# Designs tried in a protein design run: designed miniproteins, single chains, continued (4). Part 21

Each design is a single chain, and the fold is of that chain. pLDDT is the mean over its residues in the fold that is shown.

## One batch from the design tools (miniprotein)

Design m12700
Fold by ESMFold2-Fast:
Structure m12700 (fold): chain A 97 residues (1-97)
Amino acid sequence: DIVEELREKLEELEEIARESLELAKKGILDEELGKEYLERVREAIEWLRELGVNNPSLESAEGLVEVAEENPANFGTIASAAELVAEALREKIEELE
């Protein structure tokens, strides 16, 4: 069921956004964790593109991922990218329900 897969991916992106925001608030710099989170955000963007999603939130998320890849310790940018992908996931779930 594609809706269940989308909900699982949404939960993952919401967790990445929450954790990244907390790391940013604490001023924690962990490039390896940032790279892992960015890879998961990219995978979600690629999957949504394959599903035919083409919305402004996804385009904005792609731009933020590119910026964050140059400085993966910037968890604030990662949190923003993950939130935009989560919005695109929610919109796709609503279309299918």
Scores: mean pLDDT 86

Design m12701
Fold by ESMFold2-Fast:
Structure m12701 (fold): chain A 75 residues (1-75)
Amino acid sequence: SFQFSAELKAELQKIFDEIKEKYEEALKNNASEEELKEIVIEGLEKLIEVLRKYAPDNPAAQEAAKQLEKEKEKL
């Protein structure tokens, strides 16, 4: 299935919201590009961990984790 469960979607949304809030707060505090990049990398790592947790029973989560790992390597 290419669809994520409601539980998985909720966990991903929570992490996404946390990343967004940290990023916006950092911008308000005049964070450097390095500090902003670190927030994004930390967020991607958390998203990958959640997707890996669901990956054994969800091929779509496994593929999403691989894609995020590739995106993280580009940073």
Scores: mean pLDDT 83

Design m12702
Fold by ESMFold2-Fast:
Structure m12702 (fold): chain A 67 residues (1-67)
Amino acid sequence: MDVDFSLPVEKLPLTADGMAAPVAADLEMLARARAEHPDAEVLELDVPEGTLLGRTVALAREAAALK
């Protein structure tokens, strides 16, 4: 199954600055929950590689690597 969805980073956030704050807060909450419940196995979703989601994640990761 091959679906072609062109979603450039420019369409993701309204502004990179505006997206950074809420994302950081959400990640911090998640990290705390995992630290408090290390024996609890959380259900993780697996994203197939080679799909638009995989490409979007890679692109977002590169944008986050920006100083």
Scores: mean pLDDT 51

Design m12703
Fold by ESMFold2-Fast:
Structure m12703 (fold): chain A 85 residues (1-85)
Amino acid sequence: MSEAEQLVAQAERDLADLPPALRETLVGIVRALMLQLEARRAGDVEREREYGVRLTRLLDELTALAAAHPEAYASIDFVLDLPAL
């Protein structure tokens, strides 16, 4: 299993208790981010750009879903463990 597949599988498990739409968007973000990083490491500029565009769209979707599910969104902070900057 690739690093991206492992991280996506872990995210699916950690986010299982979230509303389905929010969970799917977050899993999509993790997948897109990891695929973008893999494309960058491989020197595939076209794929890196494609996954970057997908990531931007998913982040826009997440913003709308976060407003609809504030309590569920608060629980995501520790799961993703992303630095603020």
Scores: mean pLDDT 71

Design m12704
Fold by ESMFold2-Fast:
Structure m12704 (fold): chain A 67 residues (1-67)
Amino acid sequence: LEELKKKLDVYEKIAKSAEEAITFLRQRAAAHPDLAPAYERAISLHTEKLNEAKKKADEYKKQIEEL
Protein backbone atom coordinates (compact mmCIF):
# COMPACT_ATOMS: atom_id res chain seq x y z
CA LEU A 1 0.00 0.00 0.00
CA GLU A 2 2.70 2.53 1.03
CA GLU A 3 4.67 1.80 -2.16
CA LEU A 4 1.59 2.22 -4.38
CA LYS A 5 0.68 5.54 -2.73
CA LYS A 6 4.28 6.74 -3.15
CA LYS A 7 4.21 5.86 -6.86
CA LEU A 8 0.85 7.61 -7.25
CA ASP A 9 2.29 10.80 -5.71
CA VAL A 10 5.29 10.60 -8.05
CA TYR A 11 3.18 10.30 -11.21
CA GLU A 12 0.84 13.09 -10.09
CA LYS A 13 3.91 15.34 -9.70
CA ILE A 14 5.21 14.27 -13.13
CA ALA A 15 1.83 15.16 -14.67
CA LYS A 16 1.81 18.61 -13.04
CA SER A 17 5.40 19.26 -14.15
CA ALA A 18 4.54 18.27 -17.73
CA GLU A 19 1.49 20.58 -17.77
CA GLU A 20 3.67 23.49 -16.59
CA ALA A 21 6.29 22.72 -19.25
CA ILE A 22 3.61 22.61 -21.98
CA THR A 23 2.23 25.99 -20.89
CA PHE A 24 5.73 27.51 -20.91
CA LEU A 25 6.54 26.07 -24.36
CA ARG A 26 3.25 27.37 -25.81
CA GLN A 27 4.14 30.85 -24.58
CA ARG A 28 7.61 30.55 -26.17
CA ALA A 29 6.09 29.39 -29.48
CA ALA A 30 3.80 32.42 -29.53
CA ALA A 31 6.73 34.77 -28.80
CA HIS A 32 9.02 33.12 -31.40
CA PRO A 33 6.97 31.93 -34.42
CA ASP A 34 10.19 31.18 -36.36
CA LEU A 35 10.96 28.46 -33.80
CA ALA A 36 7.37 27.26 -33.37
CA PRO A 37 7.93 23.84 -35.06
CA ALA A 38 10.68 23.02 -32.53
CA TYR A 39 8.48 24.10 -29.61
CA GLU A 40 5.55 22.09 -31.03
CA ARG A 41 7.71 18.95 -31.07
CA ALA A 42 8.75 19.58 -27.45
CA ILE A 43 5.07 20.12 -26.53
CA SER A 44 4.19 16.80 -28.20
CA LEU A 45 6.84 14.97 -26.13
CA HIS A 46 5.62 16.55 -22.89
CA THR A 47 2.01 15.73 -23.86
CA GLU A 48 2.95 12.04 -24.23
CA LYS A 49 4.69 12.17 -20.85
CA LEU A 50 1.59 13.80 -19.33
CA ASN A 51 -0.73 11.14 -20.80
CA GLU A 52 1.49 8.29 -19.54
CA ALA A 53 1.75 9.84 -16.07
CA LYS A 54 -2.04 10.26 -15.84
CA LYS A 55 -2.60 6.67 -17.02
CA LYS A 56 -0.18 5.27 -14.43
CA ALA A 57 -1.68 7.45 -11.69
CA ASP A 58 -5.15 6.08 -12.53
CA GLU A 59 -3.81 2.51 -12.48
CA TYR A 60 -2.24 3.00 -9.03
CA LYS A 61 -5.46 4.58 -7.73
CA LYS A 62 -7.39 1.48 -8.85
CA GLN A 63 -4.84 -0.84 -7.21
CA ILE A 64 -5.09 1.10 -3.93
CA GLU A 65 -8.92 0.96 -4.03
CA GLU A 66 -8.81 -2.79 -4.83
CA LEU A 67 -6.82 -3.48 -1.66
Scores: mean pLDDT 82

Design m12705
Fold by ESMFold2-Fast:
Formats: structure tokens, sequence, C-alpha cells
Structure m12705 (fold): chain A 111 residues (1-111)
């Protein structure tokens, strides 16, 4: 449990750095890739920790909802005529909040 929690926290910190770098560059696709790579890593950590298939499905559903919210924020910003930098910044801010909630869900599943 403790080892899995540390791996998830490390993945979260690494992903925050990737989100900040992509936002600074206006790399909107980089934001989406960072989010997807993060939840794939967490799913793998949870599988190795031996969590139930039911809990894995619950985590996957919440992760897909989080990804959808990031995509929606980017779409709204683009329709509003925002620059790629502002689109990436707004998407990254939503991603940071959503990924933090996924970390909290993973902690509850492991405990």
Amino acid sequence: VEKALKEIEKAYEETLKKLEEAAEKGDVEGIFEAVKEFYKKVLEILKKAGVSEEDLKKFQLEAEISEGMVLLEAAVARVAGESDKEVAKRAAEVAKRELKELVELAKKILE
C-alpha cells in the first residue's frame, strides 16, 4: 500500500511538471498526453497492488470523466478565440485539479 501511494504521488508530481511545461509552450496536445499517461500509470500501479476489478473500473471511469473535462475546457477556450498558450494554460489548470482528485480516489481504493 505505502509503496503504491509513493509511486502515485511521484507520478502526480512528474505530471504537474509536464503540464506546466506544455502550458508554457502552448502545447495543447501535450496537456492531453500528460493526463492520459498519468491515469494509465496509476491504473498499472493499482493493478500491481492487487485492487479489485470493480475498484479498477471505478477508477477508470473517473479518469475518463477527468480527461473529458480537460478536453471540454480546451474546446471552450478555442471557441472563445483564445490563443494556444491560453488554451493550454486553462486545460492545464483543469487537469491539475482533476488529477489531484484521481490521486485522492486512488488513496481511498488502496486504504
Scores: mean pLDDT 87

Design m12706
Fold by ESMFold2-Fast:
Structure m12706 (fold): chain A 104 residues (1-104)
Amino acid sequence: GQPLIRSFQSSDTNDVVSRLQGMSDDSQQLSDQARSQGNDQAAQLFQQSSDYFQQSANYVQQGNYDQASQYYSDGLYYRSQGLRLMGRDDSARATQRVADLVRQ
């Protein structure tokens, strides 16, 4: 699925920003979960993912979709690495596939 990539190209700015903020919040929750399990490396990767989704939202608000897509892709990449460290390999592969599609 490529719903958010299509949103970057055609959707209302506020809707795209809201979705990216939701993804930032989700990555923050994954960071908190990883930290509670003693996986500081995964927690840092999820925190980077959260920050990158927030930066992507800021670029969407500025109308800079090239930068927004780059930060979105990088956020997904960090999230994928964190998920892999948490043993969530299927989720990690799915997330990385979306990241690869955003860049091409």
Scores: mean pLDDT 84

Design m12707
Fold by ESMFold2-Fast:
Order: structure tokens, then sequence, then C-alpha cells
Structure m12707 (fold): chain A 93 residues (1-93)
């Protein structure tokens, strides 16, 4: 689908940029196209702020493959919690 191709392009742009303002803009655009909730967007933003860029990419990939928003939110929350508490990070499939 055209929408899926655009999301993949935005994810590649997100991988290519080191500008925080551009990263937040791309997350918002990807989340809008995916129909992600405000809660999911907030967790992705927090992972970005904490420098967990690889986790953001893994979660977006997981959602593209499985379309399970509840699992994405749960994994993002667990990853952020583990980072704050210095615990082992949960595995993102």
Amino acid sequence: EEKLKKIEELVEKLRATDNPEEQFRLIDEIAELLGLSEEARQYLWWLLVMGRFDEVLKLLKHYLENKDEEKVVRLARESLGAFINREPLPEIP
C-alpha cells in the first residue's frame, strides 16, 4: 500500500537524521500514518529523549509487521523503565 511505503520512507529518514527536532517531527508523522495513540507517541518521544533511538526503530518495525499497538506501548514502557532503573532491557521481537 502507498501508506506503508511512505511509513517505510519516513523510518529511513528517522534512521538517517541526528537532528532532535527532525526526529520528533518524523515520529509524529509516522505515528499519525500508523494511527498510534497519544500514549504510544509519548512513550516513543521519551525513548528518543533518553537516547534509545534503536528501541524506537525496533518498536516501529514491530508495529509495521504485527499491528499490535498494545504490545508496542508495553515494550516502550518496559524499555524506558529498564533504562531508568538500570535493569536488563526487554527483548523486542
Scores: mean pLDDT 69

Design m12708
Fold by ESMFold2-Fast:
Structure m12708 (fold): chain A 61 residues (1-61)
Amino acid sequence: SMLSLEESLERARNAMETLLASGLSREQAVALLVHDARLEAAEHPERREEMEKVIAEVRAL
């Protein structure tokens, strides 16, 4: 909740790298991170625009 957009995007990239290193497919990793971002937006509506950008970044990876 105190993270800047840049920090949230960096955390998303690092999470993707970790999930892929753990043996998940790209499709599985993207689905998981998109689900987490949507859950965060639902719990914290003020972060919805930030989470939409995180979802876009994750899908572009």
Scores: mean pLDDT 84

Design m12709
Fold by ESMFold2-Fast:
Structure m12709 (fold): chain A 62 residues (1-62)
Amino acid sequence: GEKEEVLEEMKEKIAKEERLSPVQKRAVLHEIRKIIESTEDPEEARRKAEEAFKRAVESSLR
């Protein structure tokens, strides 16, 4: 379904993100998966997931 497509896209973005360690990648994927599963609207799920990913990357630089 559409939420599965959002999860696959986010998983690919996380895998390509060199600024995150393997442990951080696992943690952010877990958080994003929870966001997608708890959000009924695929578009809202995508927006929240992208925001969480961006925040995780920014936090890794602090």
Scores: mean pLDDT 82

Design m12710
Fold by ESMFold2-Fast:
Structure m12710 (fold): chain A 68 residues (1-68)
Amino acid sequence: SMEEKKKIEELRKEGIEKFAPNAISKARDVNPLLARYLEAEVEAYKNGKPLDEYRQRLIDELEKQAKK
């Protein structure tokens, strides 16, 4: 539904704006490949690219890293 799509976009925005900087910083020392993927997702978001299945997974990993 339109409401579910809006919630997904709000979660993406929150993940990128609130959690991504800390998650990328933490991941860079422990898992540099994951940090690179998170940086790519941030860049895709800034360029207005739509969220796809693989980028949804990266947002989940981003939140997980931020909550460590």
Scores: mean pLDDT 70

Design m12711
Fold by ESMFold2-Fast:
Structure m12711 (fold): chain A 99 residues (1-99)
Amino acid sequence: DEEARRLSRAYLLAQALERTVALVAAGVPLERAIEEAVAAMLPVAEEMYRTGALPELPAEEVRARLRAAQDAFDALLLELGLDEAELAARRAALDALLA
């Protein structure tokens, strides 16, 4: 089911973004924080894909959590000097994921 896959991807992305923001706040460089967050989520993603398991949270809560995580991550990237056009592209990709 495409909707189930989209929800699972949104949940995993939210967790990866939340972990990245937390790691940077703890003093980890951005590139390393992203690598560590992704590495932590890969086994979870593989298991969810293999079993077809859905997030334990309601779809609306998953979407709200992803939006909040994306906003926090975008704010972090702006503080680190990334271009607004790059952030706009990322927001468009998020909208496509949640469609």
Scores: mean pLDDT 76

Design m12712
Fold by ESMFold2-Fast:
Structure m12712 (fold): chain A 81 residues (1-81)
Amino acid sequence: SERLSEIDEKLRKEIEKLVIEKMRELGVPQSYIEKVKSDNVVFTKTLQKLKAEDPAFRKQVQELVIKAAEEQSKVLKEENK
């Protein structure tokens, strides 16, 4: 579904924005931030580390994931009626 793909893309961009903001707050060099943006493996490891080390960041990411899951559930119910 195009709508499901749009929800996934929006979630990915919102999580990326939170990760980049947090890295900048922590003084991470721009060169490493660019690597995180371009390498999905590095991005995933960085996201997991930030979630483990910062409970507030973890909660923000969880809220985005829950909201996206609720939106996806609505689309699936509408498309399977």
Scores: mean pLDDT 81

Design m12713
Fold by ESMFold2-Fast:
Structure m12713 (fold): chain A 99 residues (1-99)
Amino acid sequence: GATAEEYKEFEEYRKKHREKIKELDTETIAELAIKEERIYGTGITSESPLEELKKATYSVLLAGRGLVEEEGKESDYISEEELNKITEAFREKLREAGL
């Protein structure tokens, strides 16, 4: 699909969970990440390397919060500790989904 259409669908989902995403609610962001994976299918599974899961989680978090993504600026928007925590929840949600 076109990137603009994919972003629009994600944008609608983001608005539904806006407050929880802004508060870095681990479960909500992890559920948002699994939803994006189910729709767009990047090939991520519960067995994927931590770095791959972190990248996917970070991308979802930035888009969910309406922030402009800048490569190499991850620490300006979220700490490594919070990112790792959300990434672990994302891995668990993938496991629950049978991925």
Scores: mean pLDDT 67

Design m12714
Fold by ESMFold2-Fast:
Structure m12714 (fold): chain A 67 residues (1-67)
Amino acid sequence: MLSDEELERELNTLRTSTDVNEIARAAGRIADSRDPRALPALRDIAENNPNPVSRVAARATIESLER
């Protein structure tokens, strides 16, 4: 699993990046971590983030983390 610092870095990339490749990489790292601590932040991103790419990536990551 990711450390707290690593998880926050990946979540911050999803929240703030405009680069599709960076967003996809961050989402993949969070999904690969299997860390349910990401779920509240991912739900917020999926619902409220202004970038539709980040919203789609967050939804896909949530589905992956559901096991």
Scores: mean pLDDT 83

Design m12715
Fold by ESMFold2-Fast:
Structure m12715 (fold): chain A 90 residues (1-90)
Amino acid sequence: SAEELLEEIERKLEEMEELIEEIERLIEEGKGEEARKKLEELSKKLVELAPLVRELKEKAPEEFPEVLKRLEELLRRAQEVAKKLLEKIP
């Protein structure tokens, strides 16, 4: 159902937001290699999320704008941590 799909998407978005917070902490602690591995995990989760978000847009277009806004903010934060990580590579 559209409700179950939305709940799954929200759960995955929350997991990815938590993962970004972990990456930020690892970067601050100087654990660049661990942060890079977590960023790779985040990238895999983004790929898995994409078809679910497309399905939501078709089944529940009214819910799509809020999910898109949350995803856009998540992608902005992901790009920020990726840039910080690249700046720490010798």
Scores: mean pLDDT 85

Design m12716
Fold by ESMFold2-Fast:
Structure m12716 (fold): chain A 86 residues (1-86)
Amino acid sequence: MEEEKLQEAERKARAAEIAAEVMKLNSSDAKGQEKAAELAERNAKWIRELAEQSSPDIAKKLLEYAERAEKAAKEARKLAEETKAK
């Protein structure tokens, strides 16, 4: 069960990172960039909530994945704001 939690958190962090990276290539798509940010934000929140329900050792690793998703969310949000400002 704990291993499955870590695997799912990794998948959600990777999905957030991939969405943000794809939106860097689509610098004119503000709506897509906002959706990527929303996805990354939801994934980060999900991982943090999972960490609260986990043992300290597993929570530490889950929080690392949450931080990765949060970073991706910030990058996608910044891109969306820059695109809208044009």
Scores: mean pLDDT 81

Design m12717
Fold by ESMFold2-Fast:
Structure m12717 (fold): chain A 93 residues (1-93)
Amino acid sequence: EKLEEAIELAAEGVRLRSLAELGSTDPFSLEIAEALGLAYRAILKNTPIDFKEEAERLRKMAEKAASLGTPLGERAAELFERAAKIFEELAKS
């Protein structure tokens, strides 16, 4: 349950960061951002996860997203930080 929540937060963070980086909301940019989010979700669902390494990766992704200085980048950073906290808790279990 918590693992699924963390995966969905991380995937949505990737989608929003991708939109922020693209700087466009045209249909093709939306499709590309969605595809990147789904790809990240698939990786986390279908490969073994080192929870500590994933939390650290998501924290770095949050810093990079926040550095974009856009509302979408800030939203992505928030989602990555929330996902990282859940992975950190899973690593302690």
Scores: mean pLDDT 87

Design m12718
Fold by ESMFold2-Fast:
Structure m12718 (fold): chain A 85 residues (1-85)
Amino acid sequence: MEAEIKKLVEQEIKDNKFSPTVKKIVDDALKVMLEALRQGASPEQALGRGFLRAYVEATDKKLSEEEIFKIIRVMGRMGEVAARA
């Protein structure tokens, strides 16, 4: 599961040419999500915690709508992988 989510994130960053700012936000959200899963949180709870982190950082960095949609897409896919495990 954790290795699969990390591989997904790496592939999404490569395929979608993420800016350094978007990459950092996604990496931080992934870290929060994986930590929550390790603590026994459900996939939904883990995704929610990761999303909250990404939301706070995206707001602080004044991200464009296009960049926000890239983050939402990647996080949704991370949640799908976690739910299948």
Scores: mean pLDDT 80

Design m12719
Fold by ESMFold2-Fast:
Structure m12719 (fold): chain A 90 residues (1-90)
Amino acid sequence: SEFDELILQAQQHINQGYLAFKKGNFEEARAHLDKAIALLQEIAKKRPEVKSLIEEAIKHLQAAKASTDERDFERHVAGALTNIEKVRRS
């Protein structure tokens, strides 16, 4: 479905952002997280019933973008992915 495609694209951008961060490419990492946030915002507009879970995922991605510490970055990426998985199961 279109919904499943948007979720997959958001997850792909989060994973690409994570890999870029691990390589020290922080600008590229932020760009990928921004694309993931935009996709998640589109999902929330299409399915208001999952809005709370999507907003939580977006908060985690915004915190990841602001992170200067690898552990803090990884914690927030994990938080975003956990909430996206809950959206998939709803």
Scores: mean pLDDT 90

Design m12720
Fold by ESMFold2-Fast:
Structure m12720 (fold): chain A 91 residues (1-91)
Amino acid sequence: SLEDLRKLSEAYQRLIDAIERGDNEGALKALDELRSLVEKLFLPNATPEQKKRFEEAYEELKRVLEDPNATPEQKFEAYKRLLKALDELFK
């Protein structure tokens, strides 16, 4: 629905804003919200390869956000990989 797409957009915005601010807890919360929306909206129609790629990107960003030694650059690169995996779900 359009409402679900709005929530997805808002979760994306909260995620990147939290990453830019160094708010790892806020970023993890936004990431979990994003995952729930993706599972509802896109995963039912996704191929096994697309699901695996999304899951790997999600787990990698989560790992980076949980790592106290992760640099802002590493967080942003993991975020970009998640965006790429999500773009694949629209194909």
Scores: mean pLDDT 84

Design m12721
Fold by ESMFold2-Fast:
Structure m12721 (fold): chain A 92 residues (1-92)
Amino acid sequence: AGVEISDFSVKKDGDKTVVTFTATDAAGNVRRYEVTLDSNGNITKLKVYDAAGGLVSETTYELENGEPVAETVTTYDPATGAVTSVETRDWR
């Protein structure tokens, strides 16, 4: 809710569309987002980076007939690249 969006871009990469943007929250925390869409416009991957460009999290979606049926969220220490948590959610 209290976020400001900047540096919004949309790029086509073969059969994929990659949407990138920067979000700044009310406390001044900066995150960069990279959203990967398939040829049908379904979100297949979401990456979140900190202000220094370190990877914070990666969400991968499992699709059945173009609909998300599961997600895996991997959280990283952005300073080291070490995995800090893995969460899987299944909506089947």
Scores: mean pLDDT 80

Design m12722
Fold by ESMFold2-Fast:
Structure m12722 (fold): chain A 71 residues (1-71)
Amino acid sequence: SMAALEEEIRALAEQLKSEDEAVREAAEARLLAIAEEHGFEAVLPYLKELASSEDEVVRQRALALINQLVK
């Protein structure tokens, strides 16, 4: 369902804040797969929220992923 997809996207967006690079990379790969299947607009609002984070590293990660999705 769309509700289950939204829950998964929210959980994956939270995992992008992880200090564990393997966790972050797995979350990025799954978000890219969701964007390919459902359209990047499904993940974009969650990534934009992260791009507004006070944590510079989190912002950079979110912006890099957004740039990858819109190219």
Scores: mean pLDDT 82

Design m12723
Fold by ESMFold2-Fast:
Order: sequence, then C-alpha cells, then structure tokens
Structure m12723 (fold): chain A 68 residues (1-68)
Amino acid sequence: MSAMEMAVGAFDIAEEAFSDPRVPEELKKKIGELAGEVVEATLAGDEERAREYYERLKELYEEAKKLI
C-alpha cells in the first residue's frame, strides 16, 4: 500500500468515525490525531512512519467499531 493510499484510508476512517454519533468524542479526537499523523508523514515522504500510524489508526478504529 502506498503512502498516498494510507493517507486516503486514514481520512476515510476519520470521516466515518466523526459521522457516527455513537463514537465517543474522546475516541474521535484520538482517531483524528492519528489520521493527521498519517497525512503529515505522507507529506514529509516518511512512508515508514505513515505505515506505523496507519496501523495504529486501524487498531483504534476496530476498537471503536466494537462500541457501536
């Protein structure tokens, strides 16, 4: 998966989580922070850092989905 694909995926996850009123605000904040880190790493050309944050974001999103 390219860094660009990870950035798009991170944005999609954040949009889906933010659109769901069942997701706690604290969790939305953390999801947004991780999605921002993926985008920043992508813009910096740091594909390894983008991948690390993207994996953490996916894990957090899986936990969020268990709450709804």
Scores: mean pLDDT 80

Design m12724
Fold by ESMFold2-Fast:
Structure m12724 (fold): chain A 68 residues (1-68)
Amino acid sequence: MLSEEEFRAALEQLIADMRAAGHSREQVIAYLRALGRHYAAEYEAMGRPEYAARVREITEELVAELEA
């Protein structure tokens, strides 16, 4: 499983790549939320609700930074 630091770094790289590719802030936020929901659901299905909660938290922190 990815560490919290690795997960955050992967999402920050994704934001940078999407912005470099010309995606709007709204498109980046929508994709980030979809990706966060996907990974959270996967961790819950694996019986890891603590990882699911942290995935949601990191995703919303990055969304808040983009909306600031």
Scores: mean pLDDT 82

Design m12725
Fold by ESMFold2-Fast:
Structure m12725 (fold): chain A 62 residues (1-62)
Amino acid sequence: SAQDIIDSAIAKLPPEVQEKIREIRKKNPKASLLDILRQLTPEERQAFLDALIEETRKAKKS
């Protein structure tokens, strides 16, 4: 599922970025992927996007 891809991507990020995303979701449990990305730094956002692309490619082969 899309949520499984997102969760797998987050797990690949540095611990400090994972904690930041956790706090975003804690404050807004219905936050979209775009809402989360907007609250990240450019470097954190790029790392998250790279992880999402990798996990999406793996999911398409399943």
Scores: mean pLDDT 80

Design m12726
Fold by ESMFold2-Fast:
Structure m12726 (fold): chain A 84 residues (1-84)
Amino acid sequence: LEEEFEEYLKKAENLPDTSPEAQEYLDKARELVVELKEKGDPRAEELEKKYLEVASPKQDAIAAAIRAAIANKPPEESLEILRA
């Protein structure tokens, strides 16, 4: 289970922050953490921390792009500026 969790995090980390594939691997890693928490496994906190270390930068990048689009300009125009 820990080996499987580490494999998912490594695959997600090696993909671009906004990649759908990276999000899929992060979702799988999160499911494993939730399962451990439900079972009361003491490793759950450590694995959740590792998950957040990989997921937080990717989530922050997506959130920042959405925030910029909403705050000042229509989403389409804001996304084109961010890609420039």
Scores: mean pLDDT 70

Design m12727
Fold by ESMFold2-Fast:
Structure m12727 (fold): chain A 98 residues (1-98)
Amino acid sequence: VVEDLEKARKATQEGIKALKEGNTDQAVKAFEEGAKYYREAAKKLRESNFHPVEAEVYEDLAKKLEEASKYARQGNIDEALKLVEEAIKEANERLNKA
């Protein structure tokens, strides 16, 4: 889980950087990689049956990163950035309340 979350966070930050640089192809790859690792972390958390809220949060993050990659593919950098930044904020708030 920890290793998957580290990879997911690193990929997400690389995607944000790529978007700010106008590199939409790199942003798409990075967000898809981030989504993959968030899904893997969520699956492991569900299998342990100890952290259902955390699993749900990471599943939601994966879905939002996939949606952000879709906007990046369309060249809609502003919407992709807003979606990723809002998703991270929402996830942090939900995890702090759990």
Scores: mean pLDDT 82

Design m12728
Fold by ESMFold2-Fast:
Structure m12728 (fold): chain A 69 residues (1-69)
Amino acid sequence: NRKKTEELAKGLLKLAEEFPEDEEILRDYGGRVLVSDYDTSVKYVKEAGKQVSPEVSKRIEELLKKVEE
């Protein structure tokens, strides 16, 4: 679903603006999500969550729950 993929990308990019320490990882994965299908995008978002601070990882988990249904 393109709309859900766009929401995941926007969520990661917004987190990049809020958390400068993780900006590079969040922007890289946000870009990958934007050009991928939904299933691949969910894998990228989960992978980003493993590489960021615990606080940002929690925010990514919440983003996935909001979008996945």
Scores: mean pLDDT 83

Design m12729
Fold by ESMFold2-Fast:
Structure m12729 (fold): chain A 74 residues (1-74)
Amino acid sequence: MVERVVVEVRYVSRAPWDEFRARVAAEEDQALGAEHDGSTVSVRLEERPDGTGVLTLRIERLLLSPEDLRELAA
């Protein structure tokens, strides 16, 4: 099947950028190292002008319904 579902979850950290980045680095290693049956997961980190961080998770080509995607977003 060629149809893909894209889910973007954006988390804004209130913690200092350094701590936030260190925590995300551990998660990123697992997410980027795992590939499931044509589903790809990508992680993006951006520093905001306020010194806070934004984590964006992007998942493509999932078999998941919107209901399953809500569980991933939690």
Scores: mean pLDDT 58

Design m12730
Fold by ESMFold2-Fast:
Structure m12730 (fold): chain A 81 residues (1-81)
Amino acid sequence: AEAELAALIQRATTLNLDRKQRAAFAYVVGRRLGHGRSLEDFAKALGIPASSLTPTVRRLEAIWAASKDDADFLERVGTVK
């Protein structure tokens, strides 16, 4: 559980994600870890509207829900362009 989440975060740093994908990924993973940062806070840090992150967040949450495990989730995220 906790060790799996720590490994997932470490692997995320090696993924070729753009700025929006990286912010949306951090938000989704942060929520799973119980860290209470809002989507608006991540959007403000990037200088973009929160509405610009919403489709990417929904896509990542759908991928997580459809994923068999953390490895499958990371593979699916890494192939999304």
Scores: mean pLDDT 67

Design m12731
Fold by ESMFold2-Fast:
Structure m12731 (fold): chain A 71 residues (1-71)
Amino acid sequence: ADAETAAKGAAAGAALGGHGALAGVMSQVRDMIEQGDAEGAIAAGRGGLAGATDAGGKSAHVLGLQMGEAA
């Protein structure tokens, strides 16, 4: 939604600068992969990506590509 562009940009800056939100998502996905739950890891990654997308826009798209590569 273009109406949220400014808010999304600010959230993206916070998420990328501190990388906390993305790090949390990756940590959860990694934990599920270690448990042998690849489908759970993908589902968790998609859920986390949805939240990160709202915060990271373009960077979230790149994260999605990296998730596909890891799967």
Scores: mean pLDDT 55

Design m12732
Fold by ESMFold2-Fast:
Structure m12732 (fold): chain A 101 residues (1-101)
Amino acid sequence: SEVEKEKKEIDEIFEKMIEIAKKYGYEEIVKLIEEAKKKVHEALKIKDPKKRKKELAKILQEFTDKINEILVNEPDPEKARKIREELAPYIEKLVEIIHKI
């Protein structure tokens, strides 16, 4: 199905984000990415395209907000900046894919 292709692309993006979070030692961010992946998989099962898009947007917003909350509390601001810069392209790709679904 069309949604199966997007699911695969989303999964690949989440796996790369997990690698980045692990590289910087943010196990809490790894957990958030794994939880977001699970929520996205459930939302992709929604048959109504409008409801699906709304739920996906909500999941992505809550996910991004929680990452920002963790990084605001990071004692090393340069470490926080580096992980933000590395994660940003993948978050942007997730937004792009979700808008196409």
Scores: mean pLDDT 87

Design m12733
Fold by ESMFold2-Fast:
Structure m12733 (fold): chain A 61 residues (1-61)
Amino acid sequence: MAEEVEKALRERGIDAEVKQEGDTITARVRLPNGHVVEITSKDPEKVVELAERVAAAARAA
């Protein structure tokens, strides 16, 4: 799961390190503005969605 989330984020041009601990997935997303945001969820699709939204918001600023 972690590698699938990481691959999905890379395909979307998002730099992230993804870890899975038990049922929980944590993505550490590096934004274009240099900030880092951690997204934690049990749903891998939610992690991808939130990372995409955060990256898009940073680009739009």
Scores: mean pLDDT 77

Design m12734
Fold by ESMFold2-Fast:
Structure m12734 (fold): chain A 88 residues (1-88)
Amino acid sequence: MKVYVLIGRREPFTEEDIPEAIELAKKATLELNIDEAIGFDGMVVAVVDESKVEETIALFRRAGYPHIAVFEAEKDGSNIKLLERFTT
């Protein structure tokens, strides 16, 4: 089952952050249900279906996480692909 993982940060993504973000996205597909989100210091992660991607981007921006990476993956953590990065 295809899911979308959004990682929102208070700080911009650097090139060194991308491998870690991919691993975090994979972990999120395995540990979170669809439409669940988790927050921790400086970061928020959500797993959503395609129809909620834009809503989740807007929510993260309003919550103070303007630097957003959007991943496409299977719910089992396979086939992870970085689709977009958004910044302020």
Scores: mean pLDDT 82

